# Designed miniproteins, single chains: the designs that were tried, part 88

Each design is a single chain, and the fold is of that chain. pLDDT is the mean over its residues in the fold that is shown.

## One batch from the design tools (miniprotein)

Design m3256
Fold by ESMFold2-Fast:
Structure m3256 (fold): chain A 83 residues (1-83)
Amino acid sequence: GEEQRERARKLLEEAEKLLEEAREALKKGDLEKAIELAEKALELAREALELAPEDDKELILEAIALTLRAIGLIIEAEKLLKK
C-alpha cells in the first residue's frame, strides 16, 4: 500500500543519512562510531526492504543497495579497528 511505500522511503532516507555520517566518522578515524552508525543504517534498510511493496522493484533495489553499502562499511571499519 501507499503507507508502506512512504514508510519504506523515509527509512531509506534516514538510513542514507546515517551511512553518510558513518563514512565521515570512518574518514576521521572514529571507527567505533562508524560501526554504530552503519549498523543503525543496516537495520533501517532491512526494515525498508520488508515494507517495500513487491511491485516496487526500484525501491527494493535501493533497499538492497543500502544494505550492502552498510555491510561493506562495517567490514571496512572492523578491519581498521583490529589494526
Scores: mean pLDDT 86

Design m3257
Fold by ESMFold2-Fast:
Structure m3257 (fold): chain A 68 residues (1-68)
Amino acid sequence: MELEKKAFENIKILIDSALELAKRATPEQKERIKRALDLVVEHARKQFSPEFVEEVKKLYDEFKKALE
């Protein structure tokens, strides 16, 4: 529980940082950022519980909506 909680906070910080970068990024850089975050979600799927993965996906979906 504590390990997943800490990992979630770290991923949240990573997504927030990626969103700030994406606001100033070219279309090519935005696609690269999205690709990198897709890999983070896939990695989380292999390492953590399904509940944790669903929470990470929700953060990533919010990120994608913010880029619209």
Scores: mean pLDDT 75

Design m3258
Fold by ESMFold2-Fast:
Structure m3258 (fold): chain A 142 residues (1-142)
Amino acid sequence: SMAEQKEKRERLLKLAERASELVERALELVKRARKLAKEFAKTKSEKDRQDLVDTLGELARVLSELSLLLLEAYDTATDEEVKRLFQEALEVAHQAGEKATQLAQLVRDNADYSEIEKQLDELGELVERLSALIEKIKDLLS
């Protein structure tokens, strides 16, 4: 019925709005990780290393929570275009989460700053792509 379709669309919009909040948090954490990586490259201190590892760990947790929301949205969606976009967002969130976890390990292993910076740039691009996908989904649901 039209009422059931409206209720599903409203639920999907709420899930997309919650996903948008988590993506905004992920963008802030990427920015913080970039600042901490530069600081660690200068100081080489264990404290700065640990702050960077902790920030990347929090980013991985946020991306994991986002992935669960996107999976619920994917399962809820019936429109093929909306479903496809949630599937793409879920894949990007999973890739970003894996990269955040791998990058935390590179930091623990004292990898060169150039490698850390390259991986942070790639991670940042994934999170920005995720932001664009969520905004497109919100536009289709509004």
Scores: mean pLDDT 91

Design m3259
Fold by ESMFold2-Fast:
Structure m3259 (fold): chain A 88 residues (1-88)
Amino acid sequence: SDAELAAYARANPEAVKELQRILVETARANKNASREELVAAIAEALGLPPAAVAGPLAVLNDVNATDYEIDAAVGALLAAREAARAAA
């Protein structure tokens, strides 16, 4: 649920910092990229399928997103990344 994802992000501040660093560095490296190219680049950097990145990234780029929605989007990326790492 969004509440569980938001709580997961809030419980893991160091993982949030690492995720934010990767997102910022990937965006800077891909300044002129299309949305689809940026989603693909972030997905590769995080070890995720593009479908797992597209939704959360749209929330993070939405100026109307609440702090709760942002925390849930960050939590979704963190949970997906940890699941992918555990599977590797």
Scores: mean pLDDT 85

Design m3260
Fold by ESMFold2-Fast:
Structure m3260 (fold): chain A 92 residues (1-92)
Amino acid sequence: SASAAEQLKTMLVDLKKRGATVELESEGDRLVITVSGLNVIETTGLVLRLIGLELDGLSVEIKIEGDTVTATVGGLSEAEIEAIKRAVESLK
């Protein structure tokens, strides 16, 4: 099975490929993820998938503001954070 970090990376890359805006920022040992441009169904699906990552050992704090989801994710290594950022930021 894919690691929690690999699942998160794949999820964020897929969202950006589908036209969502995905912004990433490192905050200490945490990754702050901002996703915008989602409808209510897509927002609900994203929130449920993010909560599911806690079953795989990540900590997730979620804030929802209209069409924007902000998730603060802990439990990732520095290398995993950089790999996720590189994969998402390489997409235009």
Scores: mean pLDDT 83

Design m3261
Fold by ESMFold2-Fast:
Structure m3261 (fold): chain A 71 residues (1-71)
Amino acid sequence: SMAEVEKKFSEAMDLLMEGIKAYYQGKKEEALEKFKKAKELLEEIKRKTGTLSSDGENLLRVAEDAIKEIE
């Protein structure tokens, strides 16, 4: 449902924010886990709906770039 998609999107945004905070605090392992969870939620939305909003695509890119930088 759209409500489930909206919930997952909000969770992904929260996880990205927490990941960014953890990264700047030097907690790279925690940051990596947060970014990976955000990526998983956004990928689930894309698989379930066949589409991702421009905002969602931007968030997915941010998560992927952050994971690549930390790994």
Scores: mean pLDDT 84

Design m3262
Fold by ESMFold2-Fast:
Structure m3262 (fold): chain A 61 residues (1-61)
Amino acid sequence: SVKELVEKALEAIEKGNMEEARSLAQELKELGVNARDVVFIGNEMGKPKAGAKLALILQEL
């Protein structure tokens, strides 16, 4: 699911695995997920900083 993919991307960011985070961000973009979506999910998961960073990666793709 989109939520599980976002969760995996946020975990990759927290672990400093930027290569995996970028790969997952690309998949999210291809699925039509945008920066606003990942900020919202990140906030709900208690990971606002990781969500903001993922949103920035999505915007730069």
Scores: mean pLDDT 85

Design m3263
Fold by ESMFold2-Fast:
Structure m3263 (fold): chain A 61 residues (1-61)
Amino acid sequence: SLLQQGSDLWAEGEKAYAAGDYEKAATLYRQSAELFRQAGYDEAAEVAQEKADEAAAKAAA
Protein backbone atom coordinates (compact mmCIF):
# COMPACT_ATOMS: atom_id res chain seq x y z
CA SER A 1 0.00 0.00 0.00
CA LEU A 2 1.02 3.65 -0.41
CA LEU A 3 0.77 4.11 3.37
CA GLN A 4 3.10 1.14 4.00
CA GLN A 5 5.59 2.41 1.38
CA GLY A 6 5.49 5.89 2.95
CA SER A 7 6.09 4.40 6.42
CA ASP A 8 9.01 2.31 5.12
CA LEU A 9 10.63 5.39 3.52
CA TRP A 10 10.06 7.35 6.74
CA ALA A 11 11.90 4.62 8.70
CA GLU A 12 14.80 4.69 6.19
CA GLY A 13 14.90 8.50 6.53
CA GLU A 14 15.10 8.20 10.32
CA LYS A 15 18.05 5.77 9.96
CA ALA A 16 19.85 8.12 7.54
CA TYR A 17 19.24 11.11 9.86
CA ALA A 18 20.59 9.17 12.87
CA ALA A 19 23.69 8.30 10.81
CA GLY A 20 24.26 12.01 9.99
CA ASP A 21 23.43 11.54 6.29
CA TYR A 22 21.16 14.58 6.15
CA GLU A 23 21.05 14.80 2.34
CA LYS A 24 19.82 11.19 2.10
CA ALA A 25 17.41 11.77 5.02
CA ALA A 26 15.92 14.84 3.29
CA THR A 27 15.33 12.85 0.09
CA LEU A 28 13.74 9.89 1.94
CA TYR A 29 11.51 12.12 4.11
CA ARG A 30 10.37 14.04 0.99
CA GLN A 31 9.51 10.78 -0.80
CA SER A 32 7.67 9.59 2.32
CA ALA A 33 5.67 12.86 2.40
CA GLU A 34 4.58 12.39 -1.24
CA LEU A 35 3.38 8.83 -0.54
CA PHE A 36 1.50 9.89 2.62
CA ARG A 37 -0.17 12.69 0.61
CA GLN A 38 -1.18 10.22 -2.14
CA ALA A 39 -2.60 7.90 0.56
CA GLY A 40 -4.69 10.79 1.99
CA TYR A 41 -2.70 11.15 5.23
CA ASP A 42 -2.15 14.90 4.99
CA GLU A 43 -0.97 15.36 8.62
CA ALA A 44 1.67 12.62 8.27
CA ALA A 45 2.73 14.17 4.94
CA GLU A 46 3.17 17.59 6.62
CA VAL A 47 5.30 16.09 9.41
CA ALA A 48 7.46 14.23 6.86
CA GLN A 49 7.87 17.41 4.76
CA GLU A 50 8.93 19.40 7.86
CA LYS A 51 11.53 16.72 8.69
CA ALA A 52 12.73 16.82 5.05
CA ASP A 53 13.17 20.62 5.24
CA GLU A 54 14.99 20.32 8.59
CA ALA A 55 17.33 17.62 7.21
CA ALA A 56 17.98 19.70 4.06
CA ALA A 57 18.92 22.72 6.22
CA LYS A 58 21.38 20.56 8.20
CA ALA A 59 22.88 19.20 4.95
CA ALA A 60 23.39 22.77 3.64
CA ALA A 61 25.17 23.93 6.82
Scores: mean pLDDT 88

Design m3264
Fold by ESMFold2-Fast:
Structure m3264 (fold): chain A 55 residues (1-55)
Amino acid sequence: SAAERAAEYAARAVEAGRAGDGDAADKYGTMAVSSGNDPEAAALASEGGRLSGGE
């Protein structure tokens, strides 16, 4: 489902952010939001981007 796909991408974005890969975090974060209009997925995508920024 779209929500399931969004959750998968959001998880990838968070993992990329934790690894310090901001490019991958932003990419997967955008895909998560695009794949499902799910507030939780959007929040996870935002978290990934924030972690990758190091600030």
Scores: mean pLDDT 68

Design m3265
Fold by ESMFold2-Fast:
Structure m3265 (fold): chain A 62 residues (1-62)
Amino acid sequence: SSMEKILKDIRKIVEELLKNRLDPTEENIQEIGKKLGAEEAAKVMIKQLESAKAARARSRAG
C-alpha cells in the first residue's frame, strides 16, 4: 500500500536526521525529504508534528 511506502520513507528521513545530528524541524524534514526523493513522507511527518504540538497544547491539564 502507499502508506507502507510513506512509513518506510519516514524511517529513512529519521535515520538521516539522526546521522546528521539535526533536530526534527519542518525545515530539516523538508530538506532531507527532498534530498531522499521522499517529499510526500516529509509532508506527512510535518503534519503529524503540527498535530502533536496542537494536542500537547490542549492536553496540558494534569
Scores: mean pLDDT 79

Design m3266
Fold by ESMFold2-Fast:
Order: sequence, then C-alpha cells, then structure tokens
Structure m3266 (fold): chain A 58 residues (1-58)
Amino acid sequence: SEAEEYMKKAVEAAKAGDVAAAEKYGRLATQAALDQGNEELAKKMENAVVRAIAEAGG
C-alpha cells in the first residue's frame, strides 16, 4: 500500500540519520493511512516514526 511504501522510506531515512526525510515520509505514510480510514495503521506508523527519530537523535 502507499502508506506502507512511505513507511519503508521513513524507516530507511531514520536509519541513515536523515531526520528531515524520516519526518517527511512518516507524515506521508500516516496521512495515506488516515485517507483510507485506517486509524490503527496511522497510529502505528506515527509511533514507529517517532521512535525511529528519537533513536537516531538520542
């Protein structure tokens, strides 16, 4: 799905230390999930991006 594709890019960016790209793709993933009415997936993606960014920044 589009949300899953953006999420993969967000995680890859976070692992590379690119916080700006991780935030960008994470927002796109969350928005794509919300557009599908999948609030559970949106929450999961939001939490995963926040954790990945925190790990890269901590």
Scores: mean pLDDT 79

Design m3267
Fold by ESMFold2-Fast:
Structure m3267 (fold): chain A 69 residues (1-69)
Amino acid sequence: MEKAKEYLEKAKRLIEAAKRLSDPETQQRALDLAIEYVDKAIEEARKAGDETLVKEANRLKQEIEKLRS
């Protein structure tokens, strides 16, 4: 349970950092890393049976995809 929350918090911090970055290349790298942490959070949440956290992580993944498009 704690690992999934930790990965989700890391992803949220990376998204916030990416929004503050003016360099597109650095922003894309931060968003790519955020996706990686979101995917890890989903996997850990699924193993723990935390459906609420899985839904929250999937919502963050959609937000990252919108920022990359």
Scores: mean pLDDT 81

Design m3268
Fold by ESMFold2-Fast:
Formats: structure tokens, C-alpha cells, sequence
Structure m3268 (fold): chain A 58 residues (1-58)
């Protein structure tokens, strides 16, 4: 499900949607989406979103 993972990452970076909203948009649960990111060796979508917000805040 690499395509779903990529779409979720793009939505997280560009749309400022919640992790739950992004998961619904790609047809997954939050738990399934987090597992996809983990399988790819990436931080969870929630952690990825938090890092983006932290960078913008500084």
C-alpha cells in the first residue's frame, strides 16, 4: 500500500488534517496507517505531523 502511504504523507504536509481524517481519506484506520508507516521505516503519521508543526513554531 505504498500509494496510500504517500498520499497520507502529502495530506499531512499540505492539508493540515487530523491523522484520523487522513486515514479515512486513504481508506484506512489510524492504526493501519501507522503500521504502514512503520513497515516503510518512517515515523508514524502522528509523529510526522508533530515534527512539521514543531518546525513551523520555531
Amino acid sequence: EREKLQKAAILAANRDLSVEEIAEAVGLTKEQLDELFRKAGLPSLEEFRARLKAIEAQ
Scores: mean pLDDT 71

Design m3269
Fold by ESMFold2-Fast:
Structure m3269 (fold): chain A 95 residues (1-95)
Amino acid sequence: MSKVEKIKELLEEALRALKEGDFEKALEYIEEAERLLEETPLEELTEEDLQELERLVKEILEKAKEAGSKEVIEAALRLLTTIGVRLLELAVERV
């Protein structure tokens, strides 16, 4: 399994945990996804993969807002920032 596939699985598990009201589990999955994304070399990432991860994190953010979990909201926003930086790094390497 690729690191990107593992990150996607962690974000899908975070969404499930949020829907079940398990904010502690959701936070753990988001933090692990962020760690793995930061450890993933840029050459192993595609724009399409990062866009899919961004979509999942935006869904997590919306569910966290509905649930009122500040810690999960903050973790999701941090991960969105990390994804955005990776997308910019990919764009710069193509110039």
Scores: mean pLDDT 84

Design m3271
Fold by ESMFold2-Fast:
Structure m3271 (fold): chain A 73 residues (1-73)
Amino acid sequence: AEALAEEAIRLAEEAIEILENGGDIEKAKQLLYRAQQLGVLAAIQGADEALLRELGRLSKRASELLEKAEKEK
């Protein structure tokens, strides 16, 4: 469970980095989608609440950056 949450956090951080650097929006979308899928699986398996909370914070930031990038598309 924790390994899935940690992987989801890593993917969300990578998506944020791509979006902040003006990189590949499509790649960032794919990373964020995978992070959300792994986050759901981690939650179902009872991953630590602190990890899920951090993932939620990163996912929110990534979504905000993605919305901004999409408006410039």
Scores: mean pLDDT 80

Design m3272
Fold by ESMFold2-Fast:
Structure m3272 (fold): chain A 78 residues (1-78)
Amino acid sequence: QEELDIATEAGKKVAEATKDLPVEARARIVQVTVNAILNKDPNAPEKAREAAREAGFPDETIEKVASIAQEALEKVKA
C-alpha cells in the first residue's frame, strides 16, 4: 500500500532524527506522524511539531520532524 509505505518511511525518519531521546517520547512522535500521514491530515506537519515540542525536543529537532511530516504529506496527496 503506497500510503502505508510513505507513512512507514516518515516514521523511520522521525525515529532516526530523535534516536538519542527517550524511547517513549520517540514512539509517541512516530505514532502521531504516521497516523496523520495515513489520514492525509493537512495539519500533519503542525501535529508532528506540537508533539515534538510537548516532548521537550530542541527547536532544530522539532523543525526536522515537521519537515519529514510535510514531505510525506505531499507524497500521499500525489
Scores: mean pLDDT 79

Design m3273
Fold by ESMFold2-Fast:
Structure m3273 (fold): chain A 87 residues (1-87)
Amino acid sequence: MEEARAIEQALLDRYLPLARAYAEAGRVEEGRRAVFAPALEAAARILELLGHPEAAEALRRAAEAARAGRFEEARALVAEAAALYEA
């Protein structure tokens, strides 16, 4: 699971702190475009590698919604993925 570990490190060490920094700076729109969609795709790949294809699919849909500017839909899909992952 070398690839999953690399993606997990990127999410924890780069994408989550970066998303928080954008939100705290009030640059929410830039954070959503620059970080949200790539982070969701990375998370989807981790879930796929861990054997959670339904949660991974929900995150891929969330990434597509985020790229289309549908951030409310993206957040709902993230919540769905979390529920599917035992959240």
Scores: mean pLDDT 69

Design m3274
Fold by ESMFold2-Fast:
Structure m3274 (fold): chain A 91 residues (1-91)
Amino acid sequence: MKYTEKGKELYKEGKLEEAVEYYEKAIEEDPENAEAYANLGKVLYELGLYALAVEYYKKALELDPENEEARKNLRELAERYPELVPPELLE
């Protein structure tokens, strides 16, 4: 929980590599933390690692299908890189 919050702060500061580290720690402490997976996907998207971002958003939605942020970001990736996001992941 605290790791997820710190990761978000680092992301806002542009410290993307440190943000990844903190989100990974959040997932290690709580593997069912959908928010940490969604936020890690967000950082990976910012780093240009789009295929990996899709994978983490998919995991976030498997844990919490109603995660609105993960759904919105996955839709953005589907619009920009439709080959990476099958329609089944959005509905």
Scores: mean pLDDT 80

Design m3275
Fold by ESMFold2-Fast:
Structure m3275 (fold): chain A 67 residues (1-67)
Amino acid sequence: DAPSVPAAELSEEQRELTREIGEKLRGIGLLAQADILLKQGKYEEAQKLVEEAERLGIKPGPKGPPR
């Protein structure tokens, strides 16, 4: 039979919370990647990642624009 899915034991509220946490974590990861790209001078790629993170409700810190 199909493998046991741990999420199946969770309530709908818990599954929804898990999804939301996953999206927030992804947004944080995008900001981390954007920071790395900015340090490498890849500003266009970094901007796209920042926009994606903002869509997930995660904003970059008040660091200011890249020089």
Scores: mean pLDDT 69

Design m3278
Fold by ESMFold2-Fast:
Structure m3278 (fold): chain A 74 residues (1-74)
Amino acid sequence: MVTVVVELPVRPGQEEEAARRAEEAARKVPGVTGVRAEADPERGTVTVEITAEDEEALSRAVRAVLEAVRDLLA
């Protein structure tokens, strides 16, 4: 199993929505075993922790997250 932590700068007021979309997108990827997304409105960021069975599943999950929140990024 492999884990990555991704910190994403998001537009003001979009932190909770970005965290929600990121978690949903990553959970839909086959081979993902754990997802946690946390919004930080004070910093304008969302931190996403993804655990997957292998690096291929992890790579797909990261891409899915970035695509899902692309319109919310700062």
Scores: mean pLDDT 84

Design m3279
Fold by ESMFold2-Fast:
Structure m3279 (fold): chain A 70 residues (1-70)
Amino acid sequence: MDKKMKEIVENVDALLKDRAEALRSLSPEEQAQKVKDLLEHLRETLSERLSESDVEKVMEKVKEAIERTL
């Protein structure tokens, strides 16, 4: 994995851990919506800097981090 991709994944993991308690206090439906919004925003931002293939690799790792945190 590219150093930039790894840095992005680590930054998202840190943000999710910081927000974990607040996210867990939400209903499952509200958590799902917040996660969807976060993933859509990240995909848009990453698409400006990374190839489509690299975006998908980062998104897979971010989804793993979200599942582990929530």
Scores: mean pLDDT 76

Design m3280
Fold by ESMFold2-Fast:
Structure m3280 (fold): chain A 63 residues (1-63)
Amino acid sequence: SLLEQAEKSLEAAKKALEAGDYAAALTGAHEAVRLAQQSGDEELKKEAEEVLKEARKGLGLEP
């Protein structure tokens, strides 16, 4: 399902963040946000958006 795909993408993004792979985390978090939005899961979307923000900060894209 889209929800399961979003959850897997979010977990992959979180693991990439822990490993310091901000580019992989950014890609995974973007996919998780899109899939969570399509599934209508607002809490999952918010969590994916936080991972996205952290990945962008790691890449120097956030203030």
Scores: mean pLDDT 83

Design m3281
Fold by ESMFold2-Fast:
Structure m3281 (fold): chain A 68 residues (1-68)
Amino acid sequence: ALSRADVLILSFVKAEFSDQPDLVAEVEAALRAGASQAEVIAIITRRAPHLDEAALRALVDALAASAA
């Protein structure tokens, strides 16, 4: 089962990348397999290399902190 932090991260990914179903599917599969936040960031930056990795990491960290 996904943690509260994973659910928030996945909800964000589904909202921001609704036009990229392959990216969403890979992130969801990774989270369900127990992937770390760093692994999720790596998937997103590989599929959307135009994004700032540092900004994405800060956002993911903030979402995880909000779930606590």
Scores: mean pLDDT 80

Design m3282
Fold by ESMFold2-Fast:
Structure m3282 (fold): chain A 72 residues (1-72)
Amino acid sequence: SAEYEKLKEQLDELLEQARRAARAGDLDSFYQYIREIERVMDQVAETATPAQVQELLARVQKELAEIVAIIS
């Protein structure tokens, strides 16, 4: 759906912003983007099919693990 595609684009942008904040050592912005990602994922869970939710959740979790490794 158009709503699902919009939420995916929003998540991709938030993940990129979180990665930039992590690389810059801007932890305040990083945790703000993490909270925003969580809010968008809640919207995905309400809008998308179970298969789409599982696929997107796995991708987001993998990308967040890579981003967290930057600040470790």
Scores: mean pLDDT 87

Design m3283
Fold by ESMFold2-Fast:
Structure m3283 (fold): chain A 86 residues (1-86)
Amino acid sequence: SPLERLLEIMKEKYGEERAEKSLEAFDKAVQLAKEAIRTGNKEKAEEGIKVAEPYAREGDLLAEIGLSIAYMALGIIKVEEERKKR
């Protein structure tokens, strides 16, 4: 899978422990973002941001992608709320 291939590249470049922590943060942020969109719950998107942000600040690529996905989910929910006001 593309994710397994990316994980192997990150293990080679950053070491196994850092790569695995970045993947865990990514997976959790993506799961929370999906739940946020499915339920319309902004709090779940904000939880995803909080999970990924510490690792993203350290420059972990997967965590940065997870953080971006969580922010996108928050943005989608905010746009949907604004549309309901019109």
Scores: mean pLDDT 82

Design m3284
Fold by ESMFold2-Fast:
Structure m3284 (fold): chain A 80 residues (1-80)
Amino acid sequence: SEERRREIVRRLDLLLLNARLFGAPEEVLREIERARREAETADVEKAEEILRRVEELYRKVLDERSKEIIEFLKKLREKE
């Protein structure tokens, strides 16, 4: 269904926007961007697999980035 493919592409677009907002690495941003383009022309089943892989990558990068920012701020702030 074209409607489902559009939904997948929109979810990928939101993931890309959020990843950029949180300062994900350039390599990750490019990977998500490429996945989005591929999903736009791919079959629904393939697009769904792409979405799941990107979502897993996004979660790992977000968690790692969040921890890095917290540790960076903690080291900068801490004085005792």
Scores: mean pLDDT 80

Design m3286
Fold by ESMFold2-Fast:
Structure m3286 (fold): chain A 63 residues (1-63)
Amino acid sequence: SEEELQKQLEELKKLKNSGAVTKEEFLKLAEELRKEIEASDASNDVKQRLLAELDKLVEEAEK
């Protein structure tokens, strides 16, 4: 559901900010979430929003 995907995205933000995982592990989790978002039954608008937020997190992690 949208709520579950949003919670997973929020958890990734928390992991990034806490430094609890390596960059490589974070990027792996982000890629897995991207696939879940794309495969979900969510509307195209919801998918675009979540993917945009995820892309921003990935960009920040690659610095």
Scores: mean pLDDT 81

Design m3287
Fold by ESMFold2-Fast:
Structure m3287 (fold): chain A 70 residues (1-70)
Amino acid sequence: SMSDMIQRKIKEIQEEIERLLKESRELSEKYQEALAAGDRETARELVLEEAGVTVRYMNLIVEKRVLQQQ
């Protein structure tokens, strides 16, 4: 049914959100390590990578909310 398809899509989005949250945590850990090592270039690159993860995360949250309102 359409409801079953929506529920499956929401589950897939939630699984991708969980993957991105794990990726964000790993990037945060790498950022702290780069700062401790004085590696400013790596720290800068990690900030930009985290910004990309944040955009992807926000897009998935919006998509999930739209589907939940159906």
Scores: mean pLDDT 89

Design m3288
Fold by ESMFold2-Fast:
Structure m3288 (fold): chain A 96 residues (1-96)
Amino acid sequence: MISEEELKRAMALIGGAVVIALARQGKLSPEVAEHVRRAMDALAAGDYETALKHFEEALKLEPDNLLVLKMAQIVAELAGDTEKAEEYRKKIEELK
């Protein structure tokens, strides 16, 4: 069995890979993809605070990007920032 932390980290990494793939196909902003790539590098290193910062920079460019919002929520939970995780969760619910 994998831990909840490992599962959340894997989900964020998969989401980031999808964003990068969409950007390479010209379906997303290259600037957003660059911030997501940096966030994924930090996430792979276990630096959740730096990963969250880079996802927040991506959200400044595309505030309503559901995939980036979900990744930011997961990484905020991994960083122990429960207030930010709840803020991103509410934002996702508003975009239904």
Scores: mean pLDDT 81

Design m3289
Fold by ESMFold2-Fast:
Structure m3289 (fold): chain A 78 residues (1-78)
Amino acid sequence: KTILADVSGWDAEQAVRLAEAYIDLAEKLLEEGADPDTVRILLENARRAVEQARAKGADPSVIAELEKRIDELEEKVK
């Protein structure tokens, strides 16, 4: 049982879009003062999606941008 099994048929673009969705949701919830643990879970899911995108051959510049956004949000979530 792994989360990766559910996305085995996805292409790099789908994985990038999933990562962006998790990052956008985490950013919005953080701005709204949501529970930090909820934001951390979303950022963990975003990182998993980024790793899938990388494994599927996504553009390294896109991966770097997504990782930077996740790192910046994690720094705000103490």
Scores: mean pLDDT 78

Design m3290
Fold by ESMFold2-Fast:
Structure m3290 (fold): chain A 61 residues (1-61)
Amino acid sequence: DKKKAEELLKKAKEAFKNKNYEEALDLANQALLLDPNNSEALKLREEAVKKLIEKKKKEKE
C-alpha cells in the first residue's frame, strides 16, 4: 500500500501547509502504518509534533 501511504502523505503535507498540525500528524501517522520506513512521513510527523508543542507554549504566554 505504498501508493496509499503517498496519498496520505500528500494530504498530511497540505494540512501542515495550512497550519492544521493536528490533522497533519494524524495523516502522517496513517501513512506510517502503511509504510513505516517512509522517511518523509517520519520527518513530517516530527515537524508536526514540534509545531503543536510550540503552539501550546504560545497559548500559555
Scores: mean pLDDT 80

Design m3291
Fold by ESMFold2-Fast:
Parts: structure tokens; sequence; C-alpha cells
Structure m3291 (fold): chain A 65 residues (1-65)
């Protein structure tokens, strides 16, 4: 489960990304949460950082198109 800080980082990126992709925030949030955790673990971090969320969004945007 994500910390409040990690969830805030994810939510901070959701509004603009959902608007760009034409998706619901709830659906995008779930996918972004999962992808951000994968990216965090790949880079061996203890917590999700803003850079991890940005990379996860890029991966999701490419996979959704």
Amino acid sequence: MLTEREEELIRGRLEEAARRLGLSREELEERLREEALVVRDAFKYEEVEEGHVRLALTILELSLR
C-alpha cells in the first residue's frame, strides 16, 4: 500500500494526464499506481518519487495509444 506522500505525487499528475488521454481519473489512478510501484522497484527506491510517476505516466501513455 502507498503512503500518503506517494499517493499525493500520483494524484498531482492525474488531472492533466486524464484530460490529455480522455480517461477517467479513477481508472488512470489505479493503472498509474501499479506502474509507479514497478518503476520504483526497478530503480531500488524505498518510496515513489515524482520522477518515477512521470516515467510511469509516459509508459502508460505509450501503452494506451
Scores: mean pLDDT 75

Design m3292
Fold by ESMFold2-Fast:
Structure m3292 (fold): chain A 64 residues (1-64)
Amino acid sequence: SIEELIKELQKLTGFSEEEILRMALGAAVLIRELGEEVARQLLKKETGSEKVAELILELGRLLL
């Protein structure tokens, strides 16, 4: 669920719910404009964590 993804991301990153939602909205835009695979690679580069990138990507997909 969206709520569970936010909580897991808060635990892993120390970011607030608002910061995580902003990142997820950014991911949704990247998926829409560039496609999921390009979005995934950009998120991995930005976050430095494959797990964090995948969770943000999943949350972004749910917000589409």
Scores: mean pLDDT 85

